# Ledger of designs, part 55: designed miniproteins, single chains, continued (4)

Each design is a single chain, and the fold is of that chain. pLDDT is the mean over its residues in the fold that is shown.

## One batch from the design tools (miniprotein)

Design m14012
Fold by ESMFold2-Fast:
Structure m14012 (fold): chain A 70 residues (1-70)
Amino acid sequence: MDAEEQREKAIELAEKAKEAAEKGDVETARKYAMEAQKYAVRALNLDEELGKEAAEAVSEAGKALKEAGG
């Protein structure tokens, strides 16, 4: 899996985390956010620019999770 695939997967999972958080499903949101973070770290290790985009998506999901659960 290359950097682009890692980034795309991180963004997809981050969006799922955000949707779950907005629905009040904090447990599901947390699981998706954790998986998104793993892919974002892998993307960043392969390509700094693509990794930054993935990290931004994870950050947005994290904000949604805080709004829903904290």
Scores: mean pLDDT 82

Design m14013
Fold by ESMFold2-Fast:
Structure m14013 (fold): chain A 72 residues (1-72)
Amino acid sequence: SAEREALVEAARATAEAAVRRAEEAVRAGDYEKAREIARAAEEAAREAERRGLEEVAEILREAAERIREILE
């Protein structure tokens, strides 16, 4: 459906923006900000799961995992 496609596109855009902001935060030495962004992505993924939005949840979870990898 168009609504589901729009939600997936929005999730991908949100995920990309979150990863970019986290990368910028790490480059600036703001590791707390990067952790905050990862936590927000995880919370959004859990909410998407509760709503049955599996693909959206996967996209957001992958973003959180990528941010945690950057923090290593």
Scores: mean pLDDT 87

Design m14014
Fold by ESMFold2-Fast:
Structure m14014 (fold): chain A 60 residues (1-60)
Amino acid sequence: DELIAALSDPDPEVRLEAAKKLGELGDPAALPPLARVHREDPDVEVRKAAAEALERIAAK
């Protein structure tokens, strides 16, 4: 919940850390919010982190 909420933070560094941590946890509940970040986030590095997290969770 805290990490999923952090994906909506105004600070791209906070969103980047949240995406990485969600990928490490492997929680499938993070898949829909990470997919949204991957598609809509203005920061290219945050979108890449979300894509990597999605791959990691889906591969688990």
Scores: mean pLDDT 80

Design m14015
Fold by ESMFold2-Fast:
Structure m14015 (fold): chain A 73 residues (1-73)
Amino acid sequence: SDFDRAADGAEQEIPGLKERALEASKAGDKVTATNLIVALYILEVVARNAGRTDVAEKIRQAAKEVSEAYEKA
């Protein structure tokens, strides 16, 4: 389905989005970091609603890691 293709695409983007969010957090770019963290949480909800709990859990872990880095920056 279109939702499955979108979820597969989102899974492929997780490492890049995570890296960008971590870099923004370390650089003190709070606007970019916050926007990327919010985007990850939105993607997690979309993946869960699509029934792709595997992808949703990967996104959730990435969002947690970047949120923790943001709090330390």
Scores: mean pLDDT 81

Design m14016
Fold by ESMFold2-Fast:
Structure m14016 (fold): chain A 67 residues (1-67)
Amino acid sequence: SEEEILEELTKYLVEKFGLSEEEARRVAKLLLEGNYDKAAAILAAKGLSPEQIREVFKFADELKAKA
C-alpha cells in the first residue's frame, strides 16, 4: 500500500542517513509521486552523495514494484 511504502522509506532515510522524520517523510512522498528531481535536491542538501541518492532511488523503485 501507499502508506506502507511511505513508512518503509521514511524509516530507511531516518535510520541509514540520519534525516529527521519530517524531512524523511517529505522525501518519501516525493519519491512515491515520481518527483525524483525534487527528492534528489533535498537529499543532496542533507549531505547525501550522488551514489547514496541512487541507492535511495533503487530502494524506492523496489518498494513501488511490490505495490
Scores: mean pLDDT 85

Design m14017
Fold by ESMFold2-Fast:
Structure m14017 (fold): chain A 65 residues (1-65)
Amino acid sequence: SALEEQARKLAETLFQLGLTREQVEAFVRREAEEGTKGPNPWSPEEAERFVELTLAHYDELLAAS
């Protein structure tokens, strides 16, 4: 899905930037909150799913390193 692809791309970008897990979580949660605002806002369920998918993929990248 588009949301899954967006989550993976964000995780890869944040991983390449060398951010800590705590910094990544803070950033991802802020991005999800912003996604609930605007003309076509995410539902709370979509926002939470985006956080979960992004952090799960980031954790996979850390484990593979």
Scores: mean pLDDT 84

Design m14018
Fold by ESMFold2-Fast:
Structure m14018 (fold): chain A 57 residues (1-57)
Amino acid sequence: SALEESTKNLVREALELDKQPELRESALGAMEEALRLGEKAPSVRPLAEEARRRIEE
């Protein structure tokens, strides 16, 4: 679904941004948006939650 695809794209974006310390604020923003969308898409919610754990250390 479009919601699942958007959530996966935001997770990928957040993890890529997290590779650059100077883009941490952008990475956190993308992660927060992925978590919000993932709340309505249970199939991809674990991906958003794992991204949160990785970005938060």
Scores: mean pLDDT 80

Design m14019
Fold by ESMFold2-Fast:
Structure m14019 (fold): chain A 67 residues (1-67)
Amino acid sequence: GPPGSREEAEEYIKKGEEAEKKGDLETAIKYYGLASREYARLGDFEKAEEAERKGVRLAIEYYEKKS
């Protein structure tokens, strides 16, 4: 992908981290998912997997709290 999409992926990580810090798990899950997708599009599978793992961890926490 174009160089600008890496900057977008990095901003999604930053937004996910800020949402996580605020306890907004739903928003954090969304941004980590967007970051993972953009890193995968760029071929950066290590960063994509890292973002996916963060999102999955928070999704488990979020759905456990709803049950």
Scores: mean pLDDT 82

Design m14020
Fold by ESMFold2-Fast:
Structure m14020 (fold): chain A 80 residues (1-80)
Amino acid sequence: SMEELRKKARELFEEFKKYAEEAVKKAEAANDKEKVKEIAKLVKETVEKVNDLLLNNEPFEEIEKVIEEARKKLDEIVAK
């Protein structure tokens, strides 16, 4: 159902936020303030995009793609 797909999208979003929080903690432990700033910006932009898609009942596939792209970008930031 569409409702179950929306639930899965919210769960993926929550998992992304937890992953990003752990990445911030690691960057803070390394005293890498620029990396913390880059991660925070990516999280803010991703949160705004996902919330907009959820509010407008956009397809799950669009929400999943946004989260997956954000995760790739987060991994690139972390790998620096």
Scores: mean pLDDT 83

Design m14021
Fold by ESMFold2-Fast:
Structure m14021 (fold): chain A 63 residues (1-63)
Amino acid sequence: SHMERLKKELEHAKFIGELLSEFGDAVEKALQLYRQGKREEADRLMEEANSRILEKLKEYEKK
């Protein structure tokens, strides 16, 4: 039904919003590290954040 579709879309939107917030936090920290000249640390932080987000997306898709 239309109501069940809206509920599912809302849950999906909330999940994506949480992932975007986590990604935003990681980008902010990485930018601070880049500004300090700590490029390797910034790159590792982004790689770890991207891996976590991808894993969460895969787990969500399976449910």
Scores: mean pLDDT 84

Design m14022
Fold by ESMFold2-Fast:
Structure m14022 (fold): chain A 60 residues (1-60)
Amino acid sequence: SHALMIRAVGLSFRGIAYMVEGDYKKAAELFYEAAELASQVDPELAEELKKQAEKVEEKA
């Protein structure tokens, strides 16, 4: 649904904000949550968000 996509995108932007602040644990959590929501409507975006979460988690 569009609502899930909008929420996933919003969580992604919040994740980026936490990365800029250096809070990699919180950023990774937000990207994983965004990937979970995106998985129901856009599996390709979900995989990209999951990869970003894994990359950010390595820095935490």
Scores: mean pLDDT 83

Design m14023
Fold by ESMFold2-Fast:
Structure m14023 (fold): chain A 58 residues (1-58)
Amino acid sequence: SALGERLLEAARAGDVAAVAELLQQGADPRARDARGRTPADIAREEGHDFLARVLERA
């Protein structure tokens, strides 16, 4: 979905505000990229530990 793709990109960028807005719009926090990574996985890999924890709880 477009929202899922945007959520994965926001997680990669560490854009907390964009992640919050996308989740409010109904973006799936369990969306997976071509490698099977969730937004939380991507945020963690990029060093955005707080954001990864938020996404894991969503």
Scores: mean pLDDT 84

Design m14024
Fold by ESMFold2-Fast:
Structure m14024 (fold): chain A 88 residues (1-88)
Amino acid sequence: MEEVRRLLEEAIELVDEAIKRATSPEAQTAMESVRAALRHLLETGRLPTPEQVAQIERLLDEAKKHMTPEVQELLDRVRELLRRIAEL
């Protein structure tokens, strides 16, 4: 539980950094959707289900279409954190 919260908070920080580096309104909006979904998982106070993790991964894939390669690396790090959460 505490480890899940820590990983979700770390993922949200990376998303906030990606929003700051977003070069277009479309990129910013896509990242705000990812942030909202991660925040929702954090608010559940429970271990996220595989379905919830998959939903966030789909949002990350959509957001990556609007990002530069440098920002895509931040999204890949968020995906790694989600994978670690799914393994708990």
Scores: mean pLDDT 79

Design m14025
Fold by ESMFold2-Fast:
Structure m14025 (fold): chain A 129 residues (1-129)
Amino acid sequence: AAAQVKAVALAGIDELRKTLSEKFKKAADIAYELSPGAANVIREAEKKINEILDEARAQVAAATSPDEVIAIIRKAGDEILKLVDEATKRAAELSPKNAELIKKMGEEIKKTIQDGVDAILAAVRAAAA
């Protein structure tokens, strides 16, 4: 990949990680008031998401084409979205009375991931043109 393609992808991953950290902290703080167990599920999900983003960052640094960078970002996005769905279901099971609020928080986090991934992919495609 061209240096610019890697630079925009890495910057996008770093920005997504920062935005998600802020949203996960708020979600965990809210969930703690409802169920400490639900808050722990949310914190574990953030840790796993950060591991996926760190792996994606390393793979982007090693990538040799824009298409490879796009594939890395898409795969990481799909894995993170699946993890948020699984964590949201588990947290809702630990706090059934607050399941609707937990699901709403999960959907907001998923939207942030989808919007962030789409922004990274758009920036990569523009840099590769």
Scores: mean pLDDT 88

Design m14026
Fold by ESMFold2-Fast:
Parts: C-alpha cells; sequence; structure tokens
Structure m14026 (fold): chain A 61 residues (1-61)
C-alpha cells in the first residue's frame, strides 16, 4: 500500500513528466524526475513504472 504522501508525489511527478515531454524535453531530463522520485520515496516498483512511462512517451515522438 502507498502512503498519501507517496501518492501525492507520484501524481506530481507524472504531471511534471507529461509537461516536460510535451515541451520536447530529452529522455535524460525526464529520467532525472524519476530518479528524484526514487530517491525521495525508495519505492523501486513505482520508480520502474515511471521509467516505463518515460520510455513510452519518448517512443511516441
Amino acid sequence: ALSEEEIALAEETVRRIFELADRGAPREELLALVEEFGRRTGNEALKASLERLVDDLVAKR
């Protein structure tokens, strides 16, 4: 189960990833947001899901 704080941070991280991806930011910049999420939460499973989100968004360009 995720804490409310982890859910809020995940939602904010996803929002920032989409905003930067829409602006054409490089994959490395999007992954920096994922790395910071992982550092702050220690949630490796959710970090891996966010990495897949970044790869999917970059692949659609």
Scores: mean pLDDT 82

Design m14027
Fold by ESMFold2-Fast:
Formats: structure tokens, C-alpha cells, sequence
Structure m14027 (fold): chain A 70 residues (1-70)
């Protein structure tokens, strides 16, 4: 098996983990908004979601580059 196939599987695994983290933070955000949580806590979670969405974009771009090599 090629190292590229292994890298693709590892990348897919990382993408799924990041998606899971985003979903967890979105659930926390919803709970804070529904329970009149602090504006500071809400903004902190939104910032974390944005950072994870940027990471997800980077991982998808890495996947496209690997696909071009396979």
C-alpha cells in the first residue's frame, strides 16, 4: 500500500474529529444562548468554532492536493 493512501485515511479521520468538535461547540453555544449565558462565553465559543472551521478548510485543501497525486 502507498503512503498517500494512509495519509488520506488519516486526513479523513482528522476531518471527522474536527467536525465532531464543531458540533459539540455548536451544542454548547445553543445551550448558552437558550440559558442567557454571558456574552463573553458566547463570543469565545464562536471564536473557537471559527478557528475549527478554518482548520477544516485547510484539511479539505490538503485532501484535494492528495487526490491530485493519486
Amino acid sequence: GSSMHKKLLELIGEILRVIGEILDLELELKKLEENNGSKEEIEEIKKKIKELEERLKELKEEMRKLDEQM
Scores: mean pLDDT 83

Design m14028
Fold by ESMFold2-Fast:
Structure m14028 (fold): chain A 76 residues (1-76)
Amino acid sequence: ALEEARALAEELRKLAEEARAKGDLETAQRAEQAAQAVEEGIRILSTLPPDEADRMARLLVGVARREKERLEKELA
């Protein structure tokens, strides 16, 4: 789950770059903030016991995936 969260953070950063390239600075800022929030979450979860980290990472992945989907629709 942590690896999936890292992949989502990278995808959110790419989405921010795409939005910026299209001139959608608002969506770019939101995607960048979402990526930073996921990265911060991963850092915190890495300090937890493995079982708790994995459980919480699955929740983080779910939230991050939904946010990415919303931002992708806003960009389109």
Scores: mean pLDDT 81

Design m14029
Fold by ESMFold2-Fast:
Structure m14029 (fold): chain A 67 residues (1-67)
Amino acid sequence: MAERLEELLDRIFEAMKKVKDLKEQMDLGVVAIEAATLLSIVRQRGVTPEDEEALERLEKRAEELIK
């Protein structure tokens, strides 16, 4: 799970470099903050099924924002 969150963060940061619209950069930034927060939590307490569901939702949101 931590590896998937790190890969997601890398994808978001790459997308942010290509996006020139400030609104889209802000939306990607929100997903990045949520992904980084989840990564910190799972590294401290381990992974729960709820965390896996949260990761899937974050991946879907990032995919919809990356045009």
Scores: mean pLDDT 80

Design m14030
Fold by ESMFold2-Fast:
Structure m14030 (fold): chain A 79 residues (1-79)
Amino acid sequence: KKAVELAEKAIKLAKEGKVEEAKKAIEKALEELSKYLSEFEVELLEGLCELCIAVGKVVGDEAEGAIKAAELVKKVAEE
């Protein structure tokens, strides 16, 4: 499950404070999921991930936002 592995990597990177690398891993996980999900499902998941990251940034915890986004992607990938 390539998408699950990428999402787990994103969670680990975000926990290490490597937010930009975590965002890149989330993007790769979403790209992998696009092979199995409809365009609508991918766009919705992308929007939810962006919202998690944006909220994290506003409250001063961008790493937590990235962790939540990566956890969401992992949950969908475990389908």
Scores: mean pLDDT 77

Design m14031
Fold by ESMFold2-Fast:
Structure m14031 (fold): chain A 70 residues (1-70)
Amino acid sequence: DPLALEGLELLSQGRPEEAKELFEEALRIDPNNWLAWYGLGLALEALGRLEEARRYFEKAEELRRAESRL
């Protein structure tokens, strides 16, 4: 997903607020996009919102495990 990958790039540049917006847009298009959930977790962790980050990482792992059965 190009939006999720761009979001990860923004995180590497120290731009977590902008990264969060891209991950939210990716999830609006595909709510089962585990990479976007994972990216949201990383963005929230960078913003100091650790409890929300943890929940989003859990959601990402749940979806990633489901996808790996294909």
Scores: mean pLDDT 82

Design m14032
Fold by ESMFold2-Fast:
Structure m14032 (fold): chain A 92 residues (1-92)
Amino acid sequence: SVREQIRKIILEGIEAVRKNPEKAQSYVALTVQRIVALADENGLSPEELRRIVEEIVEELKPSLSPEEQEFLDTLLDSVTHVARYREARAAA
């Protein structure tokens, strides 16, 4: 069900961008924060979180507008960056 919760957060982000595209950058940041907090609560590894988000993005992307696809690409890039940073810090 954590995958379903992440999917719901991403879908809410897409709807927010659809209503206010000028705030897309803020919605990426908010969506990343919500996903990371949920991952921490459920004990997900950074790599497991990145994989789940990647799979959801791949599933949703084909049915979305170019602007919504750009939001998802930016979201995935941001989650990947956070995951890599956390892994590097844990290995130190």
Scores: mean pLDDT 84

Design m14033
Fold by ESMFold2-Fast:
Structure m14033 (fold): chain A 72 residues (1-72)
Amino acid sequence: SLDLKIDELARALHRAGSTPLAIIHGVNAVRFAYQGDREGAEEHIRQAEKAGMTPEGVEITRQYVEEVLRQV
């Protein structure tokens, strides 16, 4: 479910040392992916990096985005 994936992602990003703002952008990237919006997802990943998301957090977020986009 979307809510479960968002909760799992947020916890993973917190453990990876991401800032609160970076976590918000990472979660938004996954929400855009659920809408089939790859461009919106990629933009929010870029905003997460600007907000201080770690490289590990970016990798985790990209994996969630790609998994969601594969499902449509």
Scores: mean pLDDT 87

Design m14034
Fold by ESMFold2-Fast:
Structure m14034 (fold): chain A 56 residues (1-56)
Amino acid sequence: METAKLAKEGGEYAKTVKEKQNELQGKLAKAVSEGDLEKARELLEEAKKLAEEKKA
């Protein structure tokens, strides 16, 4: 069973995801304020990916 390995790595990754999620929120808000919609789109995609990691 691989679930034990996934649980351990998931715990470490969850901590990293939380920090990255916070950074992406700030960068996304800044990009939107500056009108850089392309960068905002890419940051949103990364934030969505991290959110799925947290839920999964």
Scores: mean pLDDT 69

Design m14035
Fold by ESMFold2-Fast:
Structure m14035 (fold): chain A 72 residues (1-72)
Amino acid sequence: APLPSGEEILADARGLAQKAIEAAKKGDRVTAANYLTAMGILEAAADFNGHKETAAEVRALRRQAIAEIEKL
């Protein structure tokens, strides 16, 4: 089945967090918000598919990215 593993979800979430911060640094808050939303979708997908630890890590990464953006 084409469902990603917990490791793949976590890797994707880390990439999205970096892209969100980069977009915010260049003043593109809409693009930053879109990447943060995509992280929220990955969190929900991980939780729904039983990857509870991965979902918690994605949530933590998203919160860290938001905190970094708020400091800009």
Scores: mean pLDDT 86

Design m14036
Fold by ESMFold2-Fast:
Structure m14036 (fold): chain A 61 residues (1-61)
Amino acid sequence: SMSLLEEGEKLIEEGGRALSRGDTESARRLFLEAANKYMEAGLSPEEISRKITEAIDRARA
């Protein structure tokens, strides 16, 4: 079964793809779901913020 960390990573990738096609509503929702999975997995708020920021930067490139 997929771990919480792997679920979070999948949601980050989905959010990045949504953002790349201009779907900011779906991207925001997917990033929030990813953050929830990462928090449950025990990641710090700082680490979660970094992962989301990196995904946004990649989508905007």
Scores: mean pLDDT 87

Design m14037
Fold by ESMFold2-Fast:
Structure m14037 (fold): chain A 77 residues (1-77)
Amino acid sequence: MKEEADKYLEKGIQALKEGNYEEAVSYFEKAIELDPDNAKAYAYLGVAYEKLGDTEKANEYFQKAREIAARKQGLPP
């Protein structure tokens, strides 16, 4: 459910602000599990991986976020 996904997104953002990057990843992954079309959750997951030093995964999730956002609006990627 989107409402529950949004709560995990908020928890992930809070963990990210506190420097708990691995916990942030777990929360964002849960948000994606509940709402797979949540482009913001993928974007924040990218930020969390960037903070963990995993630039390759960060770039993959940023790309995924962009693709989902484009599809939702019917815009070309």
Scores: mean pLDDT 81

Design m14038
Fold by ESMFold2-Fast:
Formats: sequence, structure tokens, C-alpha cells
Structure m14038 (fold): chain A 81 residues (1-81)
Amino acid sequence: SSAVQQAIAEARALAEEAGKLWREGRYREAGELFVQAADLYREAGDLRTAAHLYREAARAYEKAGDLESAREARERAQELE
């Protein structure tokens, strides 16, 4: 559907921006955008990509020293089959 296509396009843009923030050392913000991108892929039904992006968010939160958000992101990834 057009709504699914729009959500995937938005998710791709968020993941790309998260990658840029990671390269700039802005790890907390990168983690937040990776979670947002993962949520959109999950709602679109792409559970594999959502799980990968939740794991990228966990790595970003670990780099930021936010171990609780990192744990939560990993749990979200594990919940996706």
C-alpha cells in the first residue's frame, strides 16, 4: 500500500540520518533514530529489518553509556521472529 511505502521511505531516511549521527559521535541521538526507524519497519511488517535496526540502536545506546536503553532495544530485537 502507499502507506506502507511511505513508512518504509521515512524509515530509510531515519536510519540514514542515524548513521550520520553515529559517525559524528552523537550516539544517543543515533540510537533514538534507529529505534524510530525500527518501529516503522515493524509496523510495515518487515520484522527482519526492524530487528537489525533495534540491534543498531542498542550499539548506539551502549556507546552513549545508556545501558538501560541498550537492553530495551535488544529485547525488542529478540521479540521479533
Scores: mean pLDDT 91

Design m14039
Fold by ESMFold2-Fast:
Structure m14039 (fold): chain A 60 residues (1-60)
Amino acid sequence: ALSGADYAAAVAALPARQAEALRLVEVEGLSYREAAERLGVSQATVSRWVKEARAALEAA
């Protein structure tokens, strides 16, 4: 299993907003709604950022 540290290192290469959205959802276990409220954006924006971040990490 990928450790949180390996994930965090890969996330550090992402744009800060995408990295934070991914971390809130996947590492901290927040829903898209909770992450959106935390970041002050829409749920659709969080969903897009998480998808983009995941795609970048899976392509690495």
Scores: mean pLDDT 73

Design m14040
Fold by ESMFold2-Fast:
Structure m14040 (fold): chain A 78 residues (1-78)
Amino acid sequence: MSPEEAARRAREAAERAEEAARRAPTPEARLHAGTAAGLAAIAAGVALAHPEAAAGMAEVAERAAEKAERAARTGEPA
């Protein structure tokens, strides 16, 4: 995976996490999903700024997006 591809994947993951937080049905689900979405956004920013870390940050962002989507569905911390 190129650094550019990794940064793009991290950004896409951050967008999914933000969407999950936005659609969360309760304040508690929004808080937990929003926390995970914040982590995904940070990872996406690091991937863009630091090509050497981009692949690792894409994985962090993708896992954070999965946690955000789960938290939005369950209302539980991911």
Scores: mean pLDDT 83

Design m14042
Fold by ESMFold2-Fast:
Structure m14042 (fold): chain A 69 residues (1-69)
Amino acid sequence: SNETQEMLLIGLGESFFKRGLYDEAIKLYQEAIKLLPDSKRAYLNLAKVLRAQGKFEEAKKYEEKAKKL
């Protein structure tokens, strides 16, 4: 299901994030959002990676989107 695939993409993205592979993690979280556009956790994980990269304004945008879901 789309929900199962979203969960797997999030889990893989978290694995890449822990390894410092930020661009790979971002790509996986963006795929999760394409699959489930209302995935609050995908937006929050994307924001977390962006903060780790110092992209604070972009991270805030995704955090605010997650609050509206």
Scores: mean pLDDT 88

Design m14043
Fold by ESMFold2-Fast:
Structure m14043 (fold): chain A 63 residues (1-63)
Amino acid sequence: MELGYYRAVKDYTATHDLELTIKKGDVLKVLAVLGDAWVVAQNLATGEVGFVPTDVVEPVAAP
């Protein structure tokens, strides 16, 4: 996984502090990659920043 724009493929509800709650179809800007399981991303719809699992997003072209 690399920096750039991603789209949520399903809803994800934060389970820990600093995790991001996202809805299917939300566009995210990935700011940092943390191993193979997690990224730090900003939800472009809400402006919120947090940790997101890599398995709930897919790469997209920049908006």
Scores: mean pLDDT 79

Design m14044
Fold by ESMFold2-Fast:
Structure m14044 (fold): chain A 59 residues (1-59)
Amino acid sequence: SAVLEEALALARELAATSRNPGLRAAAQMGLKELEEHPTDENAARVLAGLRALAAAEGE
């Protein structure tokens, strides 16, 4: 699904490239969760959470 692909792409990018420990950890946890339960509902939740954390740290 598009949302699953988007969530995986964002999580992989942040887990690999983020220098912020909290954001990196959240992304790694998101990847593990999506690997275990790759559902659109779970992907939407992970995507929203990672976007919110990234936005908050960008402010």
Scores: mean pLDDT 82

Design m14045
Fold by ESMFold2-Fast:
Structure m14045 (fold): chain A 79 residues (1-79)
Amino acid sequence: SKLYEEALRLEAEASMYEMKAAVLLSLPNPDLEEAKEYLEKAVRLLREAARLAREAGDEEAARIFEENAKALEEKIKEL
């Protein structure tokens, strides 16, 4: 399914933004605002991936993407 392939592409893009945020947060005197922006971007991508996975009929993948987005939202609140 092209919808599922697009969902996986968006998940991969979200993972790249999570990695960028992790790198920033590992630095001395980290730019918390820039890290937060990357994590917020990852949340939006994971929410869209969940929507596409659900439309493709993969409720399990949609749930996993939504849980990952929720975990990142909680992490953003702790910054």
Scores: mean pLDDT 91

Design m14046
Fold by ESMFold2-Fast:
Structure m14046 (fold): chain A 95 residues (1-95)
Amino acid sequence: IVEKLEKVREILLKVYEKLKESLSPREAAVLAVLIGEVTFLELRAKRHPDDYDGIVREARRLIEDLRWLKEKFPEVSKELDEAIELLEEIIKEAE
């Protein structure tokens, strides 16, 4: 679970690097918040490895946020699909 969350964070950082010159300040802020949310979930999984219900809930919320980003930035759709797949695997591992 933690290793897959680390990969999701790496993907979002790559997405930020690809988009940073074309992002509005508001769009950059949204992406920074999402990176922060993944980082928080990673820390939560490390501190509370038995909190599978909490991890699943936050992972499902992140998937919805990433689907919204895909609609807004189709140029990073492949990277975001990879991140969504990793989050879906985390949900399966927690169940």
Scores: mean pLDDT 75

Design m14048
Fold by ESMFold2-Fast:
Structure m14048 (fold): chain A 56 residues (1-56)
Amino acid sequence: SSEERALEALRLAAEAARAVRAGDGETAIKLSQEALKLGANPETVAELLAAARAVL
C-alpha cells in the first residue's frame, strides 16, 4: 500500500515533468498537485510547479 502510493507519486511527478517539456503547464500543475497528495517530495513538487507556471 505505502510502496504502491510512493510509486504512483513518482509516476505522477514524472508525468508532470513530461507535461512541462511538452509546454502543457495546466496538466503539469494538476499532476504535480496529485503527486504531492500521494507524498511526493515537496521540494521536487515546488520545482515542478515553478517550471509549469513558466510555460503557461
Scores: mean pLDDT 87

Design m14049
Fold by ESMFold2-Fast:
Structure m14049 (fold): chain A 64 residues (1-64)
Amino acid sequence: SSEIEELLEEIKKKYPQITDEQVEKIKKLAEEGRGDEAGVLVLLLTGDVEAAERLGKLVTEEFG
């Protein structure tokens, strides 16, 4: 969705060490409704709890 995609673009801009392949994996997990796994991957790559929680919320709102 546009909101999940916008958040992933925001994360990539804030954390330029994240690769395109890692962003695509997060997006795939989110689109599969695997928001917890997507959030854990964001947390592992960035250390950003707020970004991870925000992604989980968006996945739940769209697919939950």
Scores: mean pLDDT 83

